Designed miniproteins, single chains, continued (3). Designs and how they scored, part 19

Each design is a single chain, and the fold is of that chain. pLDDT is the mean over its residues in the fold that is shown.

## One batch from the design tools (miniprotein)

Design m8624
Fold by ESMFold2-Fast:
Structure m8624 (fold): chain A 90 residues (1-90)
Amino acid sequence: LAEELRERAAKLRELAAAEEDPVLAEALRLAAEAYEAAAEGDFERARALLREAVRLAAEKEAELTGADLDELLAAGEAQVEAEIAALKAR
């Protein structure tokens, strides 16, 4: 449902505006744009934007915690594909 996706995007933009970390704020903005693209039926754009959002979040987590970046990126890629499949099923 396009309206629900736009509402989700609006919530992500609110979270981005409140986020003190500029990299995490950018990741939240990219996620919001991804849900806006999905609301328009542009799932290829949504996938690309979610993938970039996950990359920024994974790089930040690896920097802060020392977690394995390759493992975080692989988990994120799987989550992006699952999310796009779920959005298409709506």
Scores: mean pLDDT 83

Design m8625
Fold by ESMFold2-Fast:
Structure m8625 (fold): chain A 78 residues (1-78)
Amino acid sequence: MKKKVIFEAVEKDGMITVKVKIYDENGNLIKEYTIDSPEDFEKVKKETGLDGKTLSKIFNELMEAARKGEKKKIEIEI
């Protein structure tokens, strides 16, 4: 079954980080994570099935946009 994952850069305690939201096929939010540590990164990798290279590319793109004051979201189906 296809799930939808939304990645979004957010500000937490004066630092920019990435929030991950996982939705089911009906659009219901089933899981939400904030990536504050390497452990959170590995947890998202496991839950989404995305490889580390793909996940790093997404994070880099969101972090660069956020540093420029831009709001950006990346959506992936898994």
Scores: mean pLDDT 79

Design m8626
Fold by ESMFold2-Fast:
Structure m8626 (fold): chain A 78 residues (1-78)
Amino acid sequence: SKEDILKGALVIAAGGMAYTMERIARKTGDPEIERLAEEARRLYEQMKELYLNKAPFEEIEELYLRVNEVELEVQRMV
């Protein structure tokens, strides 16, 4: 369905954000950025599990917004 496509898009976007934060952590060597990248990775893994279990869009969106908050924190540190 179109809703499943949108849920999948949020999961893919969150994965890309986690990957980018992990790369920033590797380039900077900053332990705090490393911890934030690990948090984003955990949120992404939770979103994948919700997607596979056909959870409501709102539950996946809530975790996506949390990944965005973590990314904003990383952006403030660089």
Scores: mean pLDDT 89

Design m8627
Fold by ESMFold2-Fast:
Structure m8627 (fold): chain A 74 residues (1-74)
Amino acid sequence: SPVVPLSEAQLRTMLRLFRDYLLRELEGVLPEEAIAALDAEFTALIAAVRSQADADATLRRVGELVRRALAEAA
């Protein structure tokens, strides 16, 4: 099947859904302050997404932040 690239609006919507899921999964794992900081940064990154490359960069950045926060919580 032909692959149709996601629109800017679809990319932002998918990232918001993933953000909401990720933050919920981190409840009880990370302190409230760390979750709030991650929410703020992820939300700012999503607002700047214009392309798949931006979405990929956003996910890499969020992955780095989550790994750091988990290491600090352990």
Scores: mean pLDDT 86

Design m8628
Fold by ESMFold2-Fast:
Structure m8628 (fold): chain A 71 residues (1-71)
Amino acid sequence: DIDEAMQLIERSVNELAEIRDLVAKGLQGDKEAAKKAVEKLTERIRKAKEAGDEKLAEWLEKKREEAERAL
């Protein structure tokens, strides 16, 4: 359903923006932000794999690796 897909896209965009902000703060030395980014990215990777979105899962795994390096 297109309407359901649009709602999921909007929610995903908002959540990815939050994760992006946490990764950026982690790279600037905010260890708590980096930890939260890892936790949120881990959950997003799980959901992307369940949905069969290999490209999204791969991108999210790279972002989680960046957040882990910021710790």
Scores: mean pLDDT 75

Design m8629
Fold by ESMFold2-Fast:
Structure m8629 (fold): chain A 97 residues (1-97)
Amino acid sequence: MIKEEDLDKAIEEKIKELRKETEKLLKEEPDEKVRLLIRAATEALIDMLKNRETGVDLLLEKTAEYLAKITGDESITVEEVEKMGEEAEKKIEERKK
């Protein structure tokens, strides 16, 4: 079992890694919609790490919330985030071929 102080340090290190990877991905990503999704998903992941939360459903909900905040469009749904994620994954895989 991890001690609380060790867990807090691990979370801080993971947040640093996530922010660094996000900055790299954003510099390499030409699609604006994919960049917005990456930014929203990263903030959602950081929020979940700080709160010690897990789960794909919660990640999608928080990503939709952060995407809405970034774009100013509060009508963004979890279903739209899922579709954006699927489209982003296909675009990234197609670039490797």
Scores: mean pLDDT 77

Design m8630
Fold by ESMFold2-Fast:
Structure m8630 (fold): chain A 60 residues (1-60)
Amino acid sequence: KAEELLARIDRLEEAWRSGDLDGREASQVFAEAQTGPPEVQAKVREFIARRQAELDAARA
């Protein structure tokens, strides 16, 4: 369900902010989100963009 995917994405964001993000779980959620409604896909894209920006900053 879309609500379950949105909740899982929220948990991934919390885990990422805490530094405890599980890359395997993130990949699974992202894969499921690709077949989800546009709102779920948009939330995943936003999360990925935020993570990428932080990783780029950490690399500098």
Scores: mean pLDDT 76

Design m8631
Fold by ESMFold2-Fast:
Structure m8631 (fold): chain A 68 residues (1-68)
Amino acid sequence: SEEYKQLFELAKKSLVDLIKYLYETDKEKAPIFVKETIDQLKDYLKSDEKANKEFEKTAEETIKKLEG
């Protein structure tokens, strides 16, 4: 549904914003906290392979841009 798509896009944007905030606040601890957050999302979304893959890809691309 359209509502699901909007919520999903908002969730991805929130993940990007969270990762950026973590890297701006504590660059040394950010990778650990991001990994823990992604691991929890993977457990929660285990039955939604596409959502899991999109969140993981979004996190990886965001980290890559922040770290070079």
Scores: mean pLDDT 76

Design m8632
Fold by ESMFold2-Fast:
Structure m8632 (fold): chain A 100 residues (1-100)
Amino acid sequence: PVSPENLKRGKEALPTVEAMERIDEWFRKNPELREFWEAVLLQPTFEEAEALIEEGLKRGIISPELAEALREYIRASRARDIDARDEAVRRLAELLERER
């Protein structure tokens, strides 16, 4: 009992899963950023998530580049744009590898 939409979602999620595994590895080494990331993703609206991103940027726990990539991820996720979301996740993984 899987809808065609769910099958497409699962197929397109594979590159995102691989990128998320890299992000998870990075967070194991940087638990403060993991806590921040989880807090942002748990927000019910983009506006609330954006407020947390701004606070993180002010606190210096994320870079402007990482903040913009995270905004793109949230925007794409809320719009249900799977392609844009997957692209944003891959960009986030690359940026996190550089912000050790």
Scores: mean pLDDT 70

Design m8633
Fold by ESMFold2-Fast:
Structure m8633 (fold): chain A 73 residues (1-73)
Amino acid sequence: STAAQIAKLKQKIAALQQEIANLDAHIAELEAQAAANPEDKVKLDIKRGFLEFVRGSIEGLISKYQEKIKALE
């Protein structure tokens, strides 16, 4: 049913939002480490940039699932 498809997409979005929350915690940790150890800043900034790229990719996937829900409503 359409309702079942929407429910499944909402569950997928919730799981992806949890992944974003975990990435945000990791990014904050890397920012704190860079502030505490300026000598490691370049290396930590590269790692943070990679996590920010992954975060953006997950946000893109959430947007696609949200558009699919709108099309089903």
Scores: mean pLDDT 89

Design m8634
Fold by ESMFold2-Fast:
Structure m8634 (fold): chain A 72 residues (1-72)
Amino acid sequence: DEELERVKRIALEDLAGAEEWVRNSDLSPEVREEALRELEEARRRVEEAKSVEEVHAVVGELERRLAELLAR
């Protein structure tokens, strides 16, 4: 599925950019460590996803979890 592979590639590129941003951010070490852990789990789930809908669900859940973490 060409669309699934394209969506996965874009999501993985976005996750890589977010990881670099977090590593270079002035977030507390605790928040940074948790954010990186969430990003790593999301990356794994995106790679394992079997549909475009699953990729979107993973990204949406990650965005929600990161928003909650950054609100600490």
Scores: mean pLDDT 85

Design m8635
Fold by ESMFold2-Fast:
Structure m8635 (fold): chain A 62 residues (1-62)
Amino acid sequence: SARQKALDAVKQLQDTLKQNGQSDSADSAYEAYTKRIDKLTTDQDLLDLADQLQSAVDSLKA
């Protein structure tokens, strides 16, 4: 589902930030983005967020 893709992207961001030694940022991002996902009601908004989070993960891994 679109919601699951967004949640998976948040988890990837959290895990990537933790691997970079940024555990506080990882936990803050997880809290903020899961709250945002809970408020999103359309598949398009959820997919747009998932794409944004994946871009952030890719940038952190580069």
Scores: mean pLDDT 84

Design m8636
Fold by ESMFold2-Fast:
Structure m8636 (fold): chain A 77 residues (1-77)
Amino acid sequence: SLEEKIKKYLEKVLEELNLSHLFSEEEFEELVKLALEYYEEAKKKYPEMSEEQRIELSLIKALAELVEKHGIELPPV
């Protein structure tokens, strides 16, 4: 399913960036739900975008919103 694809992609990205420890199970589930909402929005606004690009965009937007809402501090680039 799309939810499982987003969840696997998110788990992999967070593990690769060593950020998985910053998110509780509840925050992770909220992040997945936000990503699904942004995915549907991107599907309507950017129909030419690939599924992979749409997932990436939705994840970036979801992460930004969750960080702002819950005050999660991300390390500097």
Scores: mean pLDDT 76

Design m8637
Fold by ESMFold2-Fast:
Structure m8637 (fold): chain A 76 residues (1-76)
Amino acid sequence: SMEEAELLKALLENDFDVRKTAEALGVSQSTVSKWLKKKGTTAEEIRNDGKLKGRLEVEADIDEGIELIRRGVEKL
């Protein structure tokens, strides 16, 4: 769970550079790409549609995570 938030954070910090993100997290580039696909986007979609769409999707997921932390909600 927290690993997903760290992945989003690393992607944002590295400007959606899959290689640098993978290096920062100690995972493979394939792992990063698969994770993006799981979230309904890909590096290819970000490149094709523009980084604004990718950034909005990433920020939306991060915002949801932050909201859950603030509320202290667990399976409610």
Scores: mean pLDDT 62

Design m8638
Fold by ESMFold2-Fast:
Structure m8638 (fold): chain A 94 residues (1-94)
Amino acid sequence: SLLDEAKELAEEFIKWLEEKKEELKTASPQEARDILAEAYEKRDEFMKRMDEIREKMKAEGASEEELKEFEELVKRVGEKFQELIDAAQEVMKK
């Protein structure tokens, strides 16, 4: 289903964000900047795909509950993305 596709995309991106947050523990300030730049590019691609899925879900008559679950996935990714930004900024202050 479209919601299952959205879940898989969110889980893959969250896994990548968590792996990069671990890399930041030993990263130089320049490596932190490079990770952050890649993270923004991946977020833009992710949000574009999620926007396409959202529009298809609405067109196919997805329930209010399904749309809410979809938006909760977007929010969870946003929270994990912010954790990476915060971690990268701390490395760049060193």
Scores: mean pLDDT 89

Design m8639
Fold by ESMFold2-Fast:
Structure m8639 (fold): chain A 86 residues (1-86)
Amino acid sequence: EEEKRKLEREAAIYFTAGQLQLVAADVALEILEGPQRRREAADSYRIAADNFEKAAELEEKAGNTDVAEHYRQLSEEARRKAEELA
């Protein structure tokens, strides 16, 4: 149980970091203009995707397969948004 709780806590940290990066991308799209807007948003989406993927790996190791699958879907969506802005 202790190892599972450690993995779940680490996953929560990465998940939160991913969510904050999605907010950063949305703010960049609203506040910035021109090519800088797209670059900043794309970078934030890529970081969000990486964080969600890491959270998914940790949740899978903890045995939370459904949560891991959900986080992988969020990672794929963030990666897709980054590609659309590149």
Scores: mean pLDDT 86

Design m8640
Fold by ESMFold2-Fast:
Structure m8640 (fold): chain A 89 residues (1-89)
Amino acid sequence: IEELKKRFKAWQAEMDKELAEIEKHIEEYNKIRDQLSPEAQQLLDELKEVVERAKKYREKGDLIMYRFYVESAKELKKKLDEVVEKDKA
């Protein structure tokens, strides 16, 4: 029981760290939003929505759905980074 509680707490902390890193990237892109292509702006808006959904599931204690939305946010971040990089080339 104690060991399982420690494992769940560590797993949640890992997801919290990943989400915080994504939120920092959102802040950085928001500062240059007007310089982003329409495609990049759309992906940024989708990323913000997914992050808000992840937070709601975390508040509900639904760690499975929290993990799902954190992973979805990571995928959207990768797509956003790829579009921004392509726009620079």
Scores: mean pLDDT 82

Design m8641
Fold by ESMFold2-Fast:
Structure m8641 (fold): chain A 86 residues (1-86)
Amino acid sequence: MKEEIRELAERILEKTKDLDLSDLSEAARKQVEAAKKALDTGDLEAIEKVVEDLELASKLPPDTPEGRQALLIARAVAEYLLEKLE
């Protein structure tokens, strides 16, 4: 489980390495904060929801405004996940 989550986070970071987190919209930043709070609770269902959202975002194209924002959210959340993993 921890290794699979790490691999997902690393894949997202690689896909988004050329993206700047400063490009996050105000709405996207609120989504990042909500995801971080869910991860902080340690609630398995909340964590599973965040992981599912990351997996879905990893499949979106970065060339659309919507896809770009979703990938920026995924990158910020993935960085936070890696910080919490040992």
Scores: mean pLDDT 78

Design m8642
Fold by ESMFold2-Fast:
Structure m8642 (fold): chain A 83 residues (1-83)
Amino acid sequence: MAELEALVPALQSDDLAVFRAGLRAAGALIARMIEAGAPTEELLAAAEYVLGQVLPRLIRQGLITEEQAEEARAIVRAEIRAL
């Protein structure tokens, strides 16, 4: 979790390049957790934390709707549970 907290400034950045770098770093961290055999509950907590930073920013900027954000959360939860 502390490693994901360090990414929050990038995930909240209005600079698209910084934001995209933050997303790649968060994805790489979650991939390492999967490779390390992290339990599903920890993977869900990590993904929910990242989505909680990213989705409000995308809604605020008009890039996605609240409905699309909820669909994205549902997809991510389903994918992690399928691991």
Scores: mean pLDDT 78

Design m8643
Fold by ESMFold2-Fast:
Structure m8643 (fold): chain A 70 residues (1-70)
Amino acid sequence: PQKIGDKVKEKALKLGASEDVAQAAGDLVKAVLEGDHEAMQREADRLQRLVEQNPQDRPAVTEAVESVLP
């Protein structure tokens, strides 16, 4: 789970997302793969807040997350 989360972070960064947004996307994917529903909710809320502050990062985050999650 951590390795896949790190890969999502790296892909989001390569697509132009800020480091904070990319990290949050990776953390969300890790929580999803671990089945940690509490962490998923927390990380999803964090990512949403960060994307609201950096709306230009949304396409990069969406593509990176969708590359590993259906």
Scores: mean pLDDT 80

Design m8644
Fold by ESMFold2-Fast:
Structure m8644 (fold): chain A 76 residues (1-76)
Amino acid sequence: MAELEALRDRIRQALAEGNDEEVIKLSEETARLLEQRGLTDAAAAIRYAIEQGKKENDPELIARSTILILDTVIAR
């Protein structure tokens, strides 16, 4: 839990700083961590958001999608 909350906070900070590379990196790290925990659907959703955000040059889409998925996982 604490690790997922820390990742969420770091993604929010990277987005606020306009650090697009860090947003993508942290989102990829989040997907990897969720997959290792057996949350494969959540990990796949984040990876899909990363691919779409890269295609549209929209790091805010990547950050928002990753945060939403993390909030859902943390609330369970």
Scores: mean pLDDT 84

Design m8645
Fold by ESMFold2-Fast:
Structure m8645 (fold): chain A 97 residues (1-97)
Amino acid sequence: REEELLRLLAELDRILEEGGGEAALEAAKRYAEELGDKALEAIYILLKARLSQGENSVSEEAKKVAELFRKALEEAERKGWSALEALELFYELYEEA
């Protein structure tokens, strides 16, 4: 599972580098929908919020996403969790908020 997720993350990074943000966002959405994986859902949410920052102001949704991700990272570091586990925690926090 973890190796598969890392492979998909590497592919998303390649798509972002070659095709840009919109292509990466479409791929992330598709992977999240196909696999139903919390970490992939988290990546889609984070990428969508990041691209939304291209508007003239940082949206309230983008600020909320950034704060929830910061909380997830801090808690994961405190517990010695992996980056993928931090992404799963972020998704759970996002669903609750």
Scores: mean pLDDT 72

Design m8646
Fold by ESMFold2-Fast:
Structure m8646 (fold): chain A 95 residues (1-95)
Amino acid sequence: SMEARLEALLEEAARLEEELLKNRREAVVEAARAQAEFLVRYVELGLLSAEEAKALLETWRAGLPRLEKEGLSPEDVERIREILDEALERVEELE
């Protein structure tokens, strides 16, 4: 029937949307990891001060509640928080 075909298409669309959102969430977390690593590396190379890197990381950390409102899961936000906290500790060790 037409209803059964429409239902099957909607179920497939929902599955693809779920996979896309999962891939997007993973990409956001990995982008955060790469950006945090970049800041630490810039401090190690003397191209950015530890104070400037800490200010950027702390501002980013303060903005994390906005990511939950934009559709990141609390678990993904916590993963980003852990990444930022590790980067902050590494920058502190370079002072």
Scores: mean pLDDT 81

Design m8647
Fold by ESMFold2-Fast:
Structure m8647 (fold): chain A 103 residues (1-103)
Amino acid sequence: MKIKLVGATIGKGDKKETEEKVKKWAENLESQGHEAETEVVEVESIEEAIEKAKELGADLALLTGEEIKKKYPDAAFVAILLVPGQEPLIVAIKKDGSGFTLL
């Protein structure tokens, strides 16, 4: 039904980069017949991003910023999957499109 996407800029980062990536994810979900709601937040850590995404009722949180680039330098996308009743799952997609890494 409605899927809520949150883009989280962690620490020092470009909020516009986060907004662009979230928009692309929303367009992909719309192409699959879903309704996407998007929000962008600025946070200081991955843990704060998880907490904020849960507060906002997000299904998916996209992570951006310098900390994410340092931890996942080969990743094109880093996202947190938020499933009710389950621990948040961090997924990284490599820039060459190879492999999903579950963290």
Scores: mean pLDDT 74

Design m8648
Fold by ESMFold2-Fast:
Structure m8648 (fold): chain A 85 residues (1-85)
Amino acid sequence: MEYKIELFETLEEAVEKIKDSKKPVVAGTIKRPINKEAVVRLLRALGVPEEEAQKIADDIVKNYKPSTKAVVVETEKGIAFLLLK
């Protein structure tokens, strides 16, 4: 499965990315440090297979910074929006 992960330092930029989307969007709040299982569950709710969801969650955990406020994951199934608290 093809996917694209974007990390945002502001919530406003992340919302602008998705506000005009015609694709399905699932949104969730993830507490820091990032709970990988919560990310996988949200991606699976979007219809992403378990193996791909695990890979995406791993990539997010490896790449997010303390300054990251939101993560947008674009997939063929739709968009996952992660608000980090």
Scores: mean pLDDT 82

Design m8649
Fold by ESMFold2-Fast:
Structure m8649 (fold): chain A 84 residues (1-84)
Amino acid sequence: GVPLVEPAGNGKVRLVGLTYDPELVAQLRGREDEPLAVLKLSEGKYAVVELADENYQLVTMRELKALPVGTELYLLSVRKYVEL
């Protein structure tokens, strides 16, 4: 699975867990040390995004997978949109 986040307001997102959707997993497969996550915008609408922690450091997929569900992060950039 790959890290899944949802909007939390004020330029932030919240870690909600992992997604196992094969289309979303395919976007990030093998990229564990890159600062990437999947943002759910609405049903069927997603984005590949870069996230930063409270110290404004980029957070990798590997690091995101180690964080507790509910962790809030800064949304730094959208890399691409994905519609399912």
Scores: mean pLDDT 88

Design m8650
Fold by ESMFold2-Fast:
Structure m8650 (fold): chain A 87 residues (1-87)
Amino acid sequence: MSVDEIEDIFLRIYNLLADAHAGRISLEEARARIEELIAQIDDPEIREIATRMVDEAFALLEAGASAAEIEAVIVRGAREIKALLDR
């Protein structure tokens, strides 16, 4: 899987979390779609980071956290993955 493909998956995850935060989609629907996106990741280490990031983001959503706090979790996860892909 390329860096661009991983970045696209993370953008889609962020958009689904933003839609859930805004009430445009249910938390259950957002989680199901995000789990499908994570399942497309072939690298088990990257999948582990993505899973942890998403679990943190959903915990924040349930707690009524701001969009900025949720975005910070996604950005941190994306940076961790990029660091693994950089030599």
Scores: mean pLDDT 81

Design m8651
Fold by ESMFold2-Fast:
Structure m8651 (fold): chain A 77 residues (1-77)
Amino acid sequence: MTEEELAKRIGEVLLEAYKKAEETKKVTKEDMADLVVETLRALGAPQEVIDKARNSSVEELAKLATEIALEALKKEE
C-alpha cells in the first residue's frame, strides 16, 4: 500500500467511524479528534495543524490527515 493509499484509508476509516458513532452514539467527537491528533502527531504534523484539527469537524480532521500524509509523500520524492 502506498502512502497516498494509506492516507486515503485513514480518512475513510475516520469517516466510517464517525457515521457509525452518529447513528449509534457510541463514540464522541472528542474521541474521534483524539484519534486524528495521534495520527497527525505520528506523521510529524506541526503543532498548529494539530491544534486546528482538535477544533475541527470529523470530516475536516479526515481531510487534514490525508493532506499531511500526501505532503510527507512528496517530501520523500
Scores: mean pLDDT 61

Design m8652
Fold by ESMFold2-Fast:
Structure m8652 (fold): chain A 73 residues (1-73)
Amino acid sequence: SEMEKYRELAEELARRQAELIAKKLEAELGKKSEITIERVGETTFKATVKTGDRVEEFEVDAEELKELLEKYG
């Protein structure tokens, strides 16, 4: 399925962005990060990065990613 490709890309993008956030927070706080990637919708992934007392969250949607890549990729 073509949508399965965008779903895989959305999950990978969420993970890569979470890793970048984790590296930044680790450099700032001197503490180890915990990364959680959760599927919260049919096409939506939620990433949570916890570093000490700081928590950063964001979402990546496979449908939005597909539209962006069709328009600008």
Scores: mean pLDDT 84

Design m8653
Fold by ESMFold2-Fast:
Structure m8653 (fold): chain A 110 residues (1-110)
Amino acid sequence: GKEEIVEEMLEIFRELLEEGKYEALLEMVREIAKEVIRQALKLEDVTRGIGTALRAIGLVLDLELLLKNGASEEEILKVVRELLEMAKELANESQLKELLKKIKEIKKKS
């Protein structure tokens, strides 16, 4: 189900952190945020949609700052987990599988 897809994405982020591949990690986080924003803007509750999109943008900016400041793996993974949980709540299983394919493609090129 969705949980297994999210857990596979999270393991890819752990591997990139261990390898110091921060540019690839940032590219993956931006792809997750784009999907969250796309799904949020489809919500009939426009205020909730805008709020969710802004939160996703804020999490990307937080991650960029954490990486620049040499934050711990746990602090970085906390932000990644929050974005992945938003994606899991808003996207269906097929959309999450497509997102995982994009993430795996970024990993191969890194």
Scores: mean pLDDT 89

Design m8654
Fold by ESMFold2-Fast:
Structure m8654 (fold): chain A 65 residues (1-65)
Amino acid sequence: GKELSNSFKDGTTAAIEQGKEAGLPEEIAEELKKMAIEEGEKTKTREQAEKGREKLGEYYEKKLS
């Protein structure tokens, strides 16, 4: 429900903000925030939240590897 959606958005946004402080480029941070909002809006179950986090992690690794 909305609780899982909000938790996903808040958690991913906080992680992205910490990443920016650690040197994550603004363009990558903005794209991750966009993805976090999209996946958060789609998050109705715990399984969907896990898939969203996996997708964000894959993007992060692909851009920084």
Scores: mean pLDDT 76

Design m8655
Fold by ESMFold2-Fast:
Structure m8655 (fold): chain A 100 residues (1-100)
Amino acid sequence: GALADQARAIADALETLSRELEKFGVPQAAKLVREAAKNVREASDAIEAGDTERAQKLLREAAKNVYEAAQKAMEEGAPKRIVDALRNLARVLEELAETA
């Protein structure tokens, strides 16, 4: 469905940002973003299965990891555009959790 497809698109965006964070030398932030991408993919599967509680929990855990990654990326001197993209995706994940 549309919600599950949106979650997969977010997971793909997170994987791209994880690779960019590695390129900029921020491996701890990259790892957190990769774990968030896994949680979002699992949330997509939970949405398709009708497991709303599991989907919401996974999306909230992903949002928390992305917020933490944004903070670490900022502290370690990653480009502002990457930090802003992470903060925006964390907010979108929180909004998605409310609609799941």
Scores: mean pLDDT 88

Design m8656
Fold by ESMFold2-Fast:
Structure m8656 (fold): chain A 95 residues (1-95)
Amino acid sequence: MQVSASARARIDGRDYLFRAIYDSDSNRLHFYMRAPGQDDILIGSIDINSGRIILNPAFRGRFQLSIQQLSASQYRALLRHLPSGRIISLDFTLP
């Protein structure tokens, strides 16, 4: 099973599409960003069991990833845009 969430945000005067895709086989959440004129780029991943974050070096100093548990099955992924302090929230339900 795959669970996905998306949100649009304006950063640096540009519209970006943010996506979070949960992979049940690895129990990992993968974060993607689409910029104007670009394909989906992997920002990073979070291992749900360990909380370990693997950030793409291209986004070092630009984004921080975190995850919050809202309930037994409900989670909120947070992307913090470091230069602006803006937070992008992606809510999803795990099986």
Scores: mean pLDDT 78

Design m8657
Fold by ESMFold2-Fast:
Structure m8657 (fold): chain A 74 residues (1-74)
Amino acid sequence: SDSAALNQNIATLRAQGRYNAAAIVQQTQNTLGDAAGLRMAQIAIARIKQGMSDDDIINYMQRWYQRRIAQAQA
């Protein structure tokens, strides 16, 4: 399943010492619980694999979250 594939990618990040990146991806998957959250976690993994730093991925995901909240409250 997509969730199992994400869990394996998160485990790989932890094995690589990317604990902050692993934590934000897992939190996004768990917090949203919907298709958009799953998709965002997949995008985060892809960007991490492309060389995005832990700080950059955290900032990227926080900006996405803020935009989503603003759209839901409008």
Scores: mean pLDDT 74

Design m8658
Fold by ESMFold2-Fast:
Structure m8658 (fold): chain A 61 residues (1-61)
Amino acid sequence: MSEEEAREAGIEAGRRALEEGLSEDAATKAGVMAVIAGADYGLSKEEAIERGLELGRRLAE
């Protein structure tokens, strides 16, 4: 995906993580992972968001 789409995925993953009640630290890590998943691994925007959320949820456990 484009750098702009990866940034949008990161913002959305972080926002969804906070909305789920995850900590700011977990939400930040969810956002970072979404950017990496989209930019470096070529995942779709929605797949990148889901990958970030999965990491955020795992770190909150």
Scores: mean pLDDT 80

